# Designed miniproteins, single chains, continued (2): the designs that were tried, part 32

Each design is a single chain, and the fold is of that chain. pLDDT is the mean over its residues in the fold that is shown.

## One batch from the design tools (miniprotein)

Design m5079
Fold by ESMFold2-Fast:
Structure m5079 (fold): chain A 113 residues (1-113)
Amino acid sequence: AEPSLTTAINALIHLTQLSILNNSDKELIEEALYYAELALKQIKKDPSKASAEQVMLLIDALVNLALYSKDKELRERAYKLAEELFETAKDLLSPEQAERVEKLLEDTRKYIE
């Protein structure tokens, strides 16, 4: 069976932290991005299954992958997933949370380009 949203998010967070601790290991980042794509797929299918807290955790993990990945293609992939997640789940966020995410994504884009 496909992992639950909570399991996918927990795997993403754990793998993101491990990749940073392991000198931005490419395989760990690619595995983290797989779980991010799985989580986004589930949120697109049923947004009501996600909480604002889960969306914020996903965006934070993806931003960290975009900032700490040494591979340009992996940085761009992480950033694009964060943008797509934000557009998909924006209505789950408070106005203050949405504004913070917009600024975070703008700052991240400027850093990775």
Scores: mean pLDDT 87

Design m5080
Fold by ESMFold2-Fast:
Structure m5080 (fold): chain A 94 residues (1-94)
Amino acid sequence: MLSPEAQAIVAELRELLEKLREALEAGDEETFREVLEQILALMERAAATLPPEEFETIAIALKSELQELKKEFPQYAEAIDELIARIDELVRAV
């Protein structure tokens, strides 16, 4: 079970993923780019503050969600892949 700190990060991440989906459905490229940067900033904070095991668990779950979004919105696959690559760099740095 995740710590309270990890659970708080997961809750923020779920809100950002909902906002990301809404932006993708609306074709709002400005908002989806802002949300991708917010997700990355949250993951950088998570990597700095959480134990490696909890961070890795969250990163794996997030990458799975992002892979599903790529299937639904293939026109944004390149931007989503860039976020996945940056998350993978954070996992290697922890």
Scores: mean pLDDT 85

Design m5081
Fold by ESMFold2-Fast:
Structure m5081 (fold): chain A 75 residues (1-75)
Amino acid sequence: SVEEYLKELVEKLRSPDPEEQVDAATEIKVLLQLDPSVKEAIIKAGALEPLRELLHSPDPEVQTAARETLEVLKK
């Protein structure tokens, strides 16, 4: 289901691997751009807290992906 898929993406945001964190944040951003109606489902899956935590990542690519994804979520 879409809800299970979103839960897996949120788990990947909490992965210790920066590449998985970037991939998950970017995929959430792309999903929101393609279908804004998934916004509430993404928030309900718990994406906001890990995305906010990734803004403090030492990896600049992770910081950028998290920031861009949060900007799309704000719209």
Scores: mean pLDDT 86

Design m5082
Fold by ESMFold2-Fast:
Order: C-alpha cells, then sequence, then structure tokens
Structure m5082 (fold): chain A 77 residues (1-77)
C-alpha cells in the first residue's frame, strides 16, 4: 500500500515538474501550485503512516494525481 501511495506522489511531482519547466518565467505561480499539491500529499502520507488506512488514502491520492496532471496539461496548452 505505501508503495502505491509513494508512486502516486512521485507521479504528481513529475507532473508539477513539467509545469515548472513550462513556466520558468513565473516562479510565483510555480511555487504556489507545487507547494499546495505537495502539502496535501505530505498530509496524506502522515495520516497513512499513523492510521494505516490504505483504501481511503489511496482513493484520496487518486483524486490528487489526476488534478495535478490536469493542471499541468492546462498550462502546457
Amino acid sequence: MLEELLARIREMEAALRAYAAAHADDPERIQAATAYALREAERLVLEAGLEGAPASVRATLARLAPAAEAFAAELAA
């Protein structure tokens, strides 16, 4: 379970990294988007580690990963 959790977070980070590359001239927007997504991912990792509720955490991360990709795709356009 935790392996999938971390894999989802890595995918989200990769999407945000692409976003940062596309918006090198706008560090403010990059920082805001990256900090927001990573902050939420970090909170989920902490809750998963403490509670051990794999199904709920996985469902929430699945929602975050598509959102991060949609965000990056929108900006790549």
Scores: mean pLDDT 59

Design m5083
Fold by ESMFold2-Fast:
Structure m5083 (fold): chain A 92 residues (1-92)
Amino acid sequence: ALSDPEARKRLDAEVKLGLALIMLGVLKISLENAIKQNADPEVIKKLQELIDKMEELIRKGEEALAAGDYETVDKYFEEVKKIFREADEILK
């Protein structure tokens, strides 16, 4: 039951990591499309850097979730959202 505050925190952290994985998948598809369209090499390089940073943050978030450190999961998810916005801006 979600009446347990710790169970709710865990569920919220799991949902946030799931959303981060979806965002990572979107960026990987965007990178593949940029490569297929022969986009500017600097744009491709920047997208690769952002994907690498997002993968590292997700890995750290998974470690934090396994440790029950839900506050750290929230912190990494905010950084993931920031990277996702940066990727959207360079794709304009």
Scores: mean pLDDT 87

Design m5084
Fold by ESMFold2-Fast:
Order: structure tokens, then C-alpha cells, then sequence
Structure m5084 (fold): chain A 98 residues (1-98)
């Protein structure tokens, strides 16, 4: 993502607190969340077409996020790993609010 985008700025905040492996996954999910939110709110004509496509993608995102949370738990058995899991759970909550 270009550094000027809001998605890139939010990804940068995650980079300061998460290990590299978990960050790559979290950044991808967060970027997709931003794109979905923006597209759903932009145009009524496009919204109708996007809604069908987005619903399928959203279900896959939620499924992938659950796997990512399990993977993040494996990446660190330390307190740092619990911090990563908490951040990912917060992203999951935001996806549910779409």
C-alpha cells in the first residue's frame, strides 16, 4: 500500500508493536477492512454489486483471521504474543461492524 493512504498509516502503527510475521498478516487484514468499508459507503450503484462480492470475501476474511490468531499464538508464547492476539481480535471486531 502507498504510504500516503490511511490504510498504510494504520499499518505503520501496528508495525511498532507487533513482530514482523504477525504484522504482515495483520496489515493485509486491516488493509482489506479499509477497502471494504470505503467501497460499501461510496456509491449506491456500485454498492449493490459489491455487496455480493464483499459478503463472500468478508466470510473468508473472518475465517482467515481466526487462523491468523491461532498462528500469532504459536509465534510467541510470551507476553508479546498475547499483545499480538489482542490487536488481531480488535481487527476482528471492526470487521464484524462492517
Amino acid sequence: APPDSPAAQEALKLLSTLPNEAVRIAVTILTLKRIIEKKLSEQEDIMKELKKSVEASLEELIKSLREVIEEAKKLSDSEEGKKVVKELEEILKKLEEL
Scores: mean pLDDT 58

Design m5085
Fold by ESMFold2-Fast:
Structure m5085 (fold): chain A 85 residues (1-85)
Amino acid sequence: SEELAEKLFGYIMEELKERGIKPDEGLLEELREIARRIAELIDKGMDPLEAVEKVIEELVKTYPHAVQLKPIFLEAAERFAKEQA
């Protein structure tokens, strides 16, 4: 859902801030799209951490450097999962 994608994107932005990473506009758009895809899998009943693994695995096939984003998205998904508990 759009609401879930927005929540995930919020946690991703908090994680970037904590790590001292300042994304440019291009990276922000990519992060929004990744958050949206993760949210779609969660809406279909996939575990949040499994959804991150799946989306990053697909991205790494085209963009090997996407593996560097994995820890950021896993932390965001973990925060989301704790909110649902």
Scores: mean pLDDT 78

Design m5086
Fold by ESMFold2-Fast:
Parts: sequence; C-alpha cells; structure tokens
Structure m5086 (fold): chain A 78 residues (1-78)
Amino acid sequence: EKFVEARKIVADAALKIRQVEDEETANRATNLLGKALQAFEDGKVDEALKYLEKASEVVNPEGAKIVREAQKKIEELA
C-alpha cells in the first residue's frame, strides 16, 4: 500500500510542521507537501522530491528537518 503509506508520511509531516511553524508558514509548507503527494501518486517521483525541497526552503530549520525526514521516507517508497 505505497500510496497509503505516502499519505501517512505527508500527514505526519504536516502535523509536525504545524507544531513548529506559525499558521501562515505551516499552510504554505502543507500546500507544497500536498503537491509532492499528488506528484508521487501520479508516478512523478522527481517532481514530488522537488516539491519537498521547496517546502524545506519556506520553513525554519526545525521544519526543514521534518520535511527532509519525510523526503527520505517517500524516496524509500519509490
């Protein structure tokens, strides 16, 4: 169930980002995480990883760590 696991990884990352970011920044990062998940479900793994990298750039260092942990898990599912 690769897509179920990918959705869980993204949801967990989004929840953690909301704990370490303000609401506006968390919403921006979560939108990018959603785009990454959609690209992954469409079989566009390289595009998904690019959206995850963009998400890490809009958050603080703690948020970036959360995004990069999610990126590693998504890459392992590919």
Scores: mean pLDDT 84

Design m5087
Fold by ESMFold2-Fast:
Structure m5087 (fold): chain A 85 residues (1-85)
Amino acid sequence: MVPEGVEEVTLTLISSKNIITITAPKSLISSYMRLLGLPEPTSSETTVEVSDEQFNTLMSLLNLDPNKDGVYVGPTGIVELKKRK
């Protein structure tokens, strides 16, 4: 059965050089925010400005290259990475 009622959250993190957008279950997004020392998301879409250090910590956690634009699709969510203008 398709799990109806799984709450998904879109988290957008903006650093000085990069923007990352993560769409994943709320429980997973809350875990990432706690690891970065950020407040829990209060809505289905949340945008937070972060330091380059916090951004690099998240990239290391997700095993992603911060110098490459791309979309990663995994079993737990979708991650889109792009450079800031």
Scores: mean pLDDT 71

Design m5088
Fold by ESMFold2-Fast:
Structure m5088 (fold): chain A 86 residues (1-86)
Amino acid sequence: SEDDEIIRETLAQIEEILREEGVPEPDIVHFLMNVRVLLEAYRAGKASEEEVLENVRLHARNLGLSEEAIEKILEVVRETMRRLEA
């Protein structure tokens, strides 16, 4: 589906950011799984935009990412949620 394509594209963009920041592979895999679950919950009407962004921000901070990297990831997630509503 178009929504599944949007989510796959989003995860690929976030993976690139995490690799550039030097995040270890197991942490990348776990982060992307979490983002997928949150976006699927948003698509299903089970999570708000605020809940998704707050959870992603918290996980990114726990990985020790820079504020610049965190804001890049959050911008990708915001654009994804906008696309899922179109």
Scores: mean pLDDT 88

Design m5089
Fold by ESMFold2-Fast:
Order: sequence, then C-alpha cells, then structure tokens
Structure m5089 (fold): chain A 96 residues (1-96)
Amino acid sequence: MKINFVYSEEDREALAEAAGRRALADGLSPEEAEAIKEATIRALELLEELRKQGITNREEMLEEMKKRGESPLVLLAFAEILGFSPEELAEIRAEA
C-alpha cells in the first residue's frame, strides 16, 4: 500500500465516511459504524500531527500512538492507513 502523509480535509472526510459505510454494509450497528468513523478521523488527525513533528517512519508512528494510549480501533485504523501488511494488522487485532 502506498503511504500518503498529506490528506486534504475532503480526503479525510471521504475516508472516514467510506469506513463507516463499509461497517454498515458488513452488518455492524450504526453505533459501531460511527465508532469506526470517529477512529478513522482520529487516526488521520494523528498522522498529520506526527508528520508535522518530523515523525515519518510508520513503525515509530504506531509506537507513539501506543505510548499515548490510543484505543485499539484508532491503532487499527492508523496501521491500515500506514499500509501495514494483513499479517501485521492481524497481530494488532489480536492485541486489541
């Protein structure tokens, strides 16, 4: 997956809406879909904050999020955005 560290506000909203719609299509509740949407928005905001601080390595970004105590949903959304492999994502899900 190609990592993009620069998302417009429109791109962030579109990604969050797409994540919520996928959750609803997969049979999750509206509450769960909203939680996934919020986690996606938070992950994209954190990505921009870390980039502005000069942190550009994806592994360092993920460790910083873990250190901050971000929720498992935010960590998973963040890892997916950073292009972690399906195997790496499965490990993150197992730790959640």
Scores: mean pLDDT 73

Design m5090
Fold by ESMFold2-Fast:
Structure m5090 (fold): chain A 88 residues (1-88)
Amino acid sequence: EEELREEVLKIAREAAKKLDDIYANFDTLTLEEAQARIDEVLAEANKRLDEIKKKASPELQEFIDRVRASLERYAQGVKADLEARAAA
């Protein structure tokens, strides 16, 4: 269980890092390209989380769902910030 929990946190950290990198490199991307890359990061993270969820206890499944929701909110915030930067 603890090893699976650590893998979940690793997936979330890697996804958040990729989202931060998209934001940091926005000057080299269009808004549409940046949004597409964010969607790809979320899709890959969700796929990896779903594989762990298949092996997880009910408690760990709830944890995975909370991590997923947190990552989704973070990505929405990054998209909103990019839209604001593009409009400025």
Scores: mean pLDDT 86

Design m5091
Fold by ESMFold2-Fast:
Structure m5091 (fold): chain A 66 residues (1-66)
Amino acid sequence: MDDKRQKVRAVIREHGFDNTSDQQLADAAGISVSTASRLKKQLQEEERRWAALPRDEQVALGDAYA
C-alpha cells in the first residue's frame, strides 16, 4: 500500500495535482482509478495541512525528519 502511495506521490510531485488525472495516477501506480482518486485526495489534504502550519513549525518538523 505505502509503495503504491509513494508512486502516486512521485507522479504528483513531477506533474503537479492540476496536471495529473486519476487515470494517469492509476496507470502509473498499477492501481484502480477509484484508489488513485482516494490517494490523490489524501495527499492534497496532507499538503494543505502542511501548508497551514507556521513556517517555524514546518522547519522544526523538517529537521526532525532530516
Scores: mean pLDDT 70

Design m5092
Fold by ESMFold2-Fast:
Structure m5092 (fold): chain A 75 residues (1-75)
Amino acid sequence: MAERVAEYERIADKAASSPDPEVAITFLEIVAAIAKMDGDPEAAAVVYRKLSELAEKHGDTALAERFRAEADRLA
């Protein structure tokens, strides 16, 4: 369990280092969907928290709020 969450955090951090925030957000949305389908809501919550941070840094407060709400729902 914890090891899968840590691996998703690593993937999310690596994607977040991308110079293109739109590409990073799209990629991480796919990763979060995969975590949900894999039955790991805790891992999905971690990815959604990273998505919220990226959306906020990109200036999309509405999108950041949506991702944060999804993370809070899954945690």
Scores: mean pLDDT 78

Design m5093
Fold by ESMFold2-Fast:
Structure m5093 (fold): chain A 108 residues (1-108)
Amino acid sequence: MTVENVLVPSNVTGTYRLYDSNMNYIGDVTVYGRTTTNPVGLVPASLSDLTEDMYVGVPVSGGPGLSGGSTGAPLLDENGNVIGLVYGGDLSGSGTGPSLFLKVESLK
């Protein structure tokens, strides 16, 4: 992604630890969307929705979770490349639990 500031608001970020569909750690990434410990309006995800075309993201300890309106928000690697989009979240119901992300490679 080369478009900054318009698609990536500077004050709305969170760091997530990514796992594949087999729960293997694959890296830490930035989610650029509305982040909070309040999951109001976020569509709950279920592990039964998890496929090989998805990541499981866990917020870094003490970090903000995803909020309502974050569905479709981009997931960026350390180089600023979009690697995923928010599918749905908070499997724990706490606002800081795991969320599901669609892999961008599965959409190309």
Scores: mean pLDDT 58

Design m5094
Fold by ESMFold2-Fast:
Structure m5094 (fold): chain A 61 residues (1-61)
Amino acid sequence: SGVKAMIESVKATEKDPQLQGVLLAEIAKFYGIEVDTKALRRIRTMEGFNKSAEEILKAAE
């Protein structure tokens, strides 16, 4: 899945959870996945990123 590959790329290249959240919102938008963009912009922790990434992956299935 392209969604999974892009999320894995974010994990490999970006270390700031806030910027990871912004990139998750862009990935969701690119694939037409409906997400709470405001919640993604509020990510400040790796745990928050992982939770949101899992929800996006489930929505992409």
Scores: mean pLDDT 79

Design m5095
Fold by ESMFold2-Fast:
Structure m5095 (fold): chain A 62 residues (1-62)
Amino acid sequence: SMMEEAYKLGLEEAERHLKQGLSPNTAVSLAIQRVVERFGTAFSPEQWQRLANKLLEHVERQ
């Protein structure tokens, strides 16, 4: 699904930023910016918030 593709892209971007020493919040914010560039208007504001929360929880627990 598009949401799964967005999550995968967001995860790859967030992990890249974490490896560069950025904080989890900053890494996820930059990852979401990249996902928005590719998926644009594909998701509702609520879906974007869920994606951001899921990415943040994942990176903070790893």
Scores: mean pLDDT 83

Design m5096
Fold by ESMFold2-Fast:
Structure m5096 (fold): chain A 60 residues (1-60)
Amino acid sequence: GAREAGERAQAGSEKHGVPLTEEQREEIARHAERGDWRGAAEAAPEELRSGAAGSAALGS
């Protein structure tokens, strides 16, 4: 619905550079740091998960 679309639009604002809040990004980064993009995807929207292939690399 429109409500969900609005949330995804905000979450998918990767063109703005920061799609999520600091707390949410910390949780996602924490999963990504261990190469746990599955957990990162659970905490992040699908748009961010789609880019997680690159995000997983930074978890080194």
Scores: mean pLDDT 54

Design m5097
Fold by ESMFold2-Fast:
Structure m5097 (fold): chain A 95 residues (1-95)
Amino acid sequence: DPLTLAQLLREFAERFGLPETKANAVSTVVLRVAADPTLEAARKAIEIAQKFGVSPEELLRLLEELYRFAKESNATPEVIEDLERAVELVREVLA
């Protein structure tokens, strides 16, 4: 399989030494926004991330790092677009 979202998330977590809780928070946000690219879905994803002990500000930082990592990696255009939308929606919720 060419580099999938699941593979990218795994490589990101391994390379940056992310704890499982933070990896799960980032994965949950990206997958929820990819399935439903709305502010309501982003708000709910942020609430779930907070239950994993990840603040909204830390979540945004992790998503921005993941987006940069995807662009530097052999990620598909579709994965890059999904991550860009996730970053944009989370930024808008936090504004």
Scores: mean pLDDT 81

Design m5098
Fold by ESMFold2-Fast:
Structure m5098 (fold): chain A 100 residues (1-100)
Amino acid sequence: AKEKIRELIEEASERIIEILEELGLDDSVAYVRRKKEEALRALEEGNIEEAVKIMEEAFVYAITRTAELLGDTEEGQRAIEEIKEIGKETGKRIKEIYEE
């Protein structure tokens, strides 16, 4: 279970970082990278709930910050929807693994 959750956190983080980098949101990239490291540490310590919470906080931050800076642009709107989709899909898959 931990290995699959680790992979999902890494994949989701990388996808979001790519989106934020494309938008030039370097501070948001740095924030998501730090949250990824925190989530992976929590997971390594066996605290799956904390790892999920940290990742949810990272998704919310990425969405909110993109909306503040680029919400009036077509690029920003597409990025927000993509990040929401990644967060929803990743959260669902982690819950399916964790609740088994």
Scores: mean pLDDT 84

Design m5099
Fold by ESMFold2-Fast:
Structure m5099 (fold): chain A 94 residues (1-94)
Amino acid sequence: DKDKKLQQLVDDARALLAESRRLAAELREALAAGDIERAQRLLQQLASETTTLENIRRLAESLGPSDHPYVQEVQRITDESRALLAAARAALAA
């Protein structure tokens, strides 16, 4: 039962990471085009997706031990989303 819940969290996290990667790419394109308003909207969406991933990470950590492969995968995905958000914020601030 816990493994099925962890697998569902991994699947949800992977879908959110795919969306975060799409938002980050679109944000870079908006900045290259000088569309600051669109870049700001995309940054807000990316921040929201990262917050959702942080909640999924906390839930995964509550369900399984830290060495569980699914817990580690959710942590890895959340770290990648955080890195995308940090890079997007830095690019917009430049």
Scores: mean pLDDT 89

Design m5100
Fold by ESMFold2-Fast:
Structure m5100 (fold): chain A 58 residues (1-58)
Amino acid sequence: SISELEQQRDQRNAELLAEWRARKDDPPAEQRKLAVDFLVRMADDVDRLIAARIAERR
């Protein structure tokens, strides 16, 4: 399960980077919003990994 979550995180990160590249011609304000959304999504993936690791220790 942790290995699956890590694989999903890596795949999601690759997809986010591809979207960032695809939207490079967006206005700066929209690129800023996209970057913030990416950070939030990455943080959510990290939170899921932390929760899974805590559950394994209990």
Scores: mean pLDDT 81

Design m5101
Fold by ESMFold2-Fast:
Structure m5101 (fold): chain A 65 residues (1-65)
Amino acid sequence: ASKVAALGLEAAALGVEFGGEIKVKFTGNTIEVTFYGLSPEDQKKAEERLAELAKEYGFELKFYR
């Protein structure tokens, strides 16, 4: 779906912005997010941005470090 692609691109862009990588996996309406190389502060900011977008799209989030 286009919303899946949009969220994936947003996560990739945030990973680059914070100097690390954000991996996303979609399982039905659940999005699993794994952070690599982000500081705790940048991870929290990425979590907040992705949570807002997921709420608009009707997805549930799970975060891993």
Scores: mean pLDDT 79

Design m5102
Fold by ESMFold2-Fast:
Structure m5102 (fold): chain A 91 residues (1-91)
Amino acid sequence: SPLEKRKILALALLLAAEGSLTWMERQVAKHPDDAELRAITARMRELVARLRELTRQYLATGDPAVYEEMLAVFDEINRLEVEAQERVNAM
């Protein structure tokens, strides 16, 4: 069903976001004096926590509005990952 497919996609978004956070935490460990990288990673932690809450709500309710909010949060996560990647690549 379309709802079952969207629930699978919601879980895939969360898994991808948690992978991005794990990568950024490793970069912070390699660059402990980089305050800006720590700030980006702290914001990423907040967004991933929000995405976890939204994923739980979506799995329970199937509410399309919750799914749209998940997509918006995931877009912010992707922007922060790109910012972190560009910063690390410039080191």
Scores: mean pLDDT 91

Design m5103
Fold by ESMFold2-Fast:
Structure m5103 (fold): chain A 90 residues (1-90)
Amino acid sequence: AEERVADIENPEARKLAIEMIELAEELKRLIEEKGAKEALEELEERVRRLMEEGKELVDSGKISEEEAKKALEAAEPLIKEAGEAILKSE
């Protein structure tokens, strides 16, 4: 997690990237333990809150759209792994 965000200079964007990485890792773990439906239901509030936090950071100017994109790119491999776990559980 920390190594993947080392190139993100804005602390708010770095925090957002770490939160997205941790959420994707937790989602993958819960899918393997409980299945996709229960895992998604358990993390629904956390996903919503994280999306809202990211939007507020961009809207308030605390991070740029480019910095938000870098945060998403840092989490993208783990988000893809979580998505693959969902597809395999179906």
Scores: mean pLDDT 75

Design m5104
Fold by ESMFold2-Fast:
Structure m5104 (fold): chain A 80 residues (1-80)
Amino acid sequence: NKNEEIKEGAAAVAEALKAGKDPTEAPETGGALAVAGAAESAKEATGMTDEELLKALEEGVKNGGDEEVLGKLLEEAGKK
């Protein structure tokens, strides 16, 4: 389902960032593609750093599903 897919995608993107890779280098699942796309859009629009993205993704995965992940990404983007 969408919630599970986004949560798994966020975890995959967070692992890629933790390893020093780009979000787009995460495994290609529906959730990972959606989260990677949102992360790249946030970076392009706001200049958000990979460290800020990683923190937002890890917080979202820890605290729940897609709404928490997307909410944290938007919050970090809004700070910039």
Scores: mean pLDDT 65

Design m5105
Fold by ESMFold2-Fast:
Structure m5105 (fold): chain A 74 residues (1-74)
Amino acid sequence: SEAEEKLNELVEEASLLAGTLDAANAAALNARVQAIIAKYQEMKKAGVPEEEIIEKLEEERKRLLAEVAALRAA
């Protein structure tokens, strides 16, 4: 599914970013990714339309990138 493909892209991107961080920040990023996966599964179970799931995943990706940028600026 397109939503599953978007989730996989997000997880892969986050994994690459985690490889550029220290262990503590990588662990925090991994916890954030697990929260996104949990929300995805909940939305699928609730019957949320795939288009809305994709929009939510894009929003979560933008937030994740902003969080990583903030960590690097600190």
Scores: mean pLDDT 83

Design m5106
Fold by ESMFold2-Fast:
Structure m5106 (fold): chain A 87 residues (1-87)
Amino acid sequence: PSEEEIEEAIRRIGKEVRRVAEESGEPPVVVVESEEDRETAERIAKAAGVPIRILSIEEFEALTGEERKRAEELVTLLLEAVKRAAE
């Protein structure tokens, strides 16, 4: 994709991230598969103007108990919001 398409996507996702954060009162959780994805998630956080918890797959898999459940819930909430924005 072009840089303009990436910027537009970041703005759209950032808007949804901010809504999720404001509604839940907690930072959304994003699981990233690569360093490039981490950089993109950081750009989204900056565009949203709210904190995001960015976890690698390894970091996410290392979570246990209540922390793992909470992270899964926050990941699911953000993914559902992003899917709604795309449709």
Scores: mean pLDDT 76

Design m5107
Fold by ESMFold2-Fast:
Structure m5107 (fold): chain A 91 residues (1-91)
Amino acid sequence: MVDRQAVDRARQITVDMLRQGVDPFQMLDISVQGLRLNPDNSGSIGSLVAIYLEDPSVRDRVISRLQQLSRDPRTRQGAQFALDYIRQHQD
């Protein structure tokens, strides 16, 4: 089950890493792989959300990856949580 507090912590850590110059495309690939390996990976969910919110240049790719993950029953819950989280925090 996805832990919202763990997602929030992972988001903050990922924001700090992105602001220090870590490549958002590399973080996106690592986060997608992490969620595929462990569907309950709140760290990967928080990272995906952080990448979308912090870097406009990767947003379309993040959404595309999340939509792909939402079609897989194993990763659907985590991907949908990330999509819903993004929607709530765009404002």
Scores: mean pLDDT 83

Design m5108
Fold by ESMFold2-Fast:
Structure m5108 (fold): chain A 118 residues (1-118)
Amino acid sequence: DNVKKALEYIIKGVEAMKEKRYEEAKEYLEKAIKILETSDPKDNNARAALALAYTALGLVKEKLGDKEGAQEAFKKAHELWNQTPVSEISRLLGQAVMAILEERFDEAIELLRKVLEL
């Protein structure tokens, strides 16, 4: 499952963000994005996960001083999220997005692990 593999990389990225290892976080998030971009464009769960990955990447790029890259990532996340219907998975991923934006990384990791169990 591409979504499950990508979520495992997103979790590693968020764990790296918690530890302020932003270059490592970027690498994991870019691996997740590459996997999710190979998914069916109609896969709403892949789209929600991709929106979350771009949100996290935007925050990482801000921490690394890449303001333009951060803005592009946030714009992509917003566009993807607006195209994503509400589901149990999209709701949990949306809560994880809010936790990441507020730097509540332990809560974000717990929410992402909960999605892996679905």
Scores: mean pLDDT 88

Design m5109
Fold by ESMFold2-Fast:
Structure m5109 (fold): chain A 90 residues (1-90)
Amino acid sequence: DLKEAVKEVYEILKEVAKKLNKEEELEKQKKEVMFEYYVTVKKLPKEEAEKLAKEATEEEFIEIMTELLKREGIDAEDLRESIKKFEEKL
């Protein structure tokens, strides 16, 4: 289940960001991903994309990340393996 894997990865990233005092950096990265999605995938004007990215919910972020990863052919196991390797280096 790719959506569940994305949610799991996001929870891990939130925990890591909290421990490293980088919660603002994580929030900025989320908004940047959302903005790029609205501009490149949805073909929305920049002003509208910025507003939607700012107002995006956690659930909307998870849905969009799941769609982007599915488009790139990345599955749940790929995500879990990548995160384990990242965690091991911390």
Scores: mean pLDDT 78

Design m5110
Fold by ESMFold2-Fast:
Formats: sequence, structure tokens, C-alpha cells
Structure m5110 (fold): chain A 92 residues (1-92)
Amino acid sequence: SLRAYFADLVRRALLGTEDPDRRLPKELAEPFRRAAKEVTSPRAREFLRRMARMAEEEVSEKEFGELLREARRTLSPEELGEALTAALRSTR
């Protein structure tokens, strides 16, 4: 499922083990846009919008991993948790 893929991608990105030759499914873009409407933090919302653009552009898992690590430095744990939880809830 798309949700299982995204959950595994987040785990691998946090471990630095993402596949540089694998591209994000564009089907993640709409779930991420829906998730952006569900979060209260403006920074969490912008992070989800950036993830949606990355999925539309079918960027590599490595580029996604770089964005996630940037988000870990710039968002609070609560904001990042809100964004990732909303994204997982919005995927099937």
C-alpha cells in the first residue's frame, strides 16, 4: 500500500538508508496536500506542501531524505510529528 511505502520511506530516511535510484510515487502528492489542510502549525503545513511538490516532481528518495533531515533541524518534534501523522493518515 502507499501508506506502507511512505512509513517505510520515513524510517529509511531517518536511518540514512533511502534508495538514491528510487523515485517518489506521484500518487503521494494529493494525500500530502490533504494532510497540509489538517495541521495547525504553519511550518508543518509548509513542510507537507514541500513534500507534495516533491511527489509531483517524482524526486529521488535521497532528496526526500534530505528534506526530512532538514525538517528535523527546523521544526519542533511536535510539529514534525503532527505533519508525519497527518501524512500517514491521508495515505491508503
Scores: mean pLDDT 88

Design m5111
Fold by ESMFold2-Fast:
Structure m5111 (fold): chain A 61 residues (1-61)
Amino acid sequence: MIERHGKGDPERAKEAVDKVNEEAQKLTGAKVESKLEGNILTVRTTTDAGTGEVVAHIEPI
């Protein structure tokens, strides 16, 4: 699992990630899911090679 830390608006971070993931799905056929729980954004990517997950901790400014 890959962990990331940042500061900012968690909802805006999810919007940005969702836009990038929409383009990635169009280009690669990968399935990408995002979930925001409080200030923790989890992104799961599923491909023929397997499943990867990134957890981002976003602290409000």
Scores: mean pLDDT 72

Design m5112
Fold by ESMFold2-Fast:
Structure m5112 (fold): chain A 86 residues (1-86)
Amino acid sequence: SIKLVNKIIALSLIVIGAELDGKPLSEEDIEALEEAIDEAEELNDEESLKLLKKVIERALKNPALTPEQRKRLEELLNRVEEFLEK
């Protein structure tokens, strides 16, 4: 889906921008990541899930993340990894 790919590109830029600015992600950014994962799983789009995994792994490298944001992103990473192992 062109819409899903565009969403993933936008999320990647948001994640990189937050890290460069030394800021945590917003609640809306994390919700958008979760929604993109939900859509990719519903579509059984393994390539989009692999891209989302890389976006989440990059997001987790941000030292400005709150402990709650880090936990949520780790849960999303585990979810994507489990889906890709099936």
Scores: mean pLDDT 87

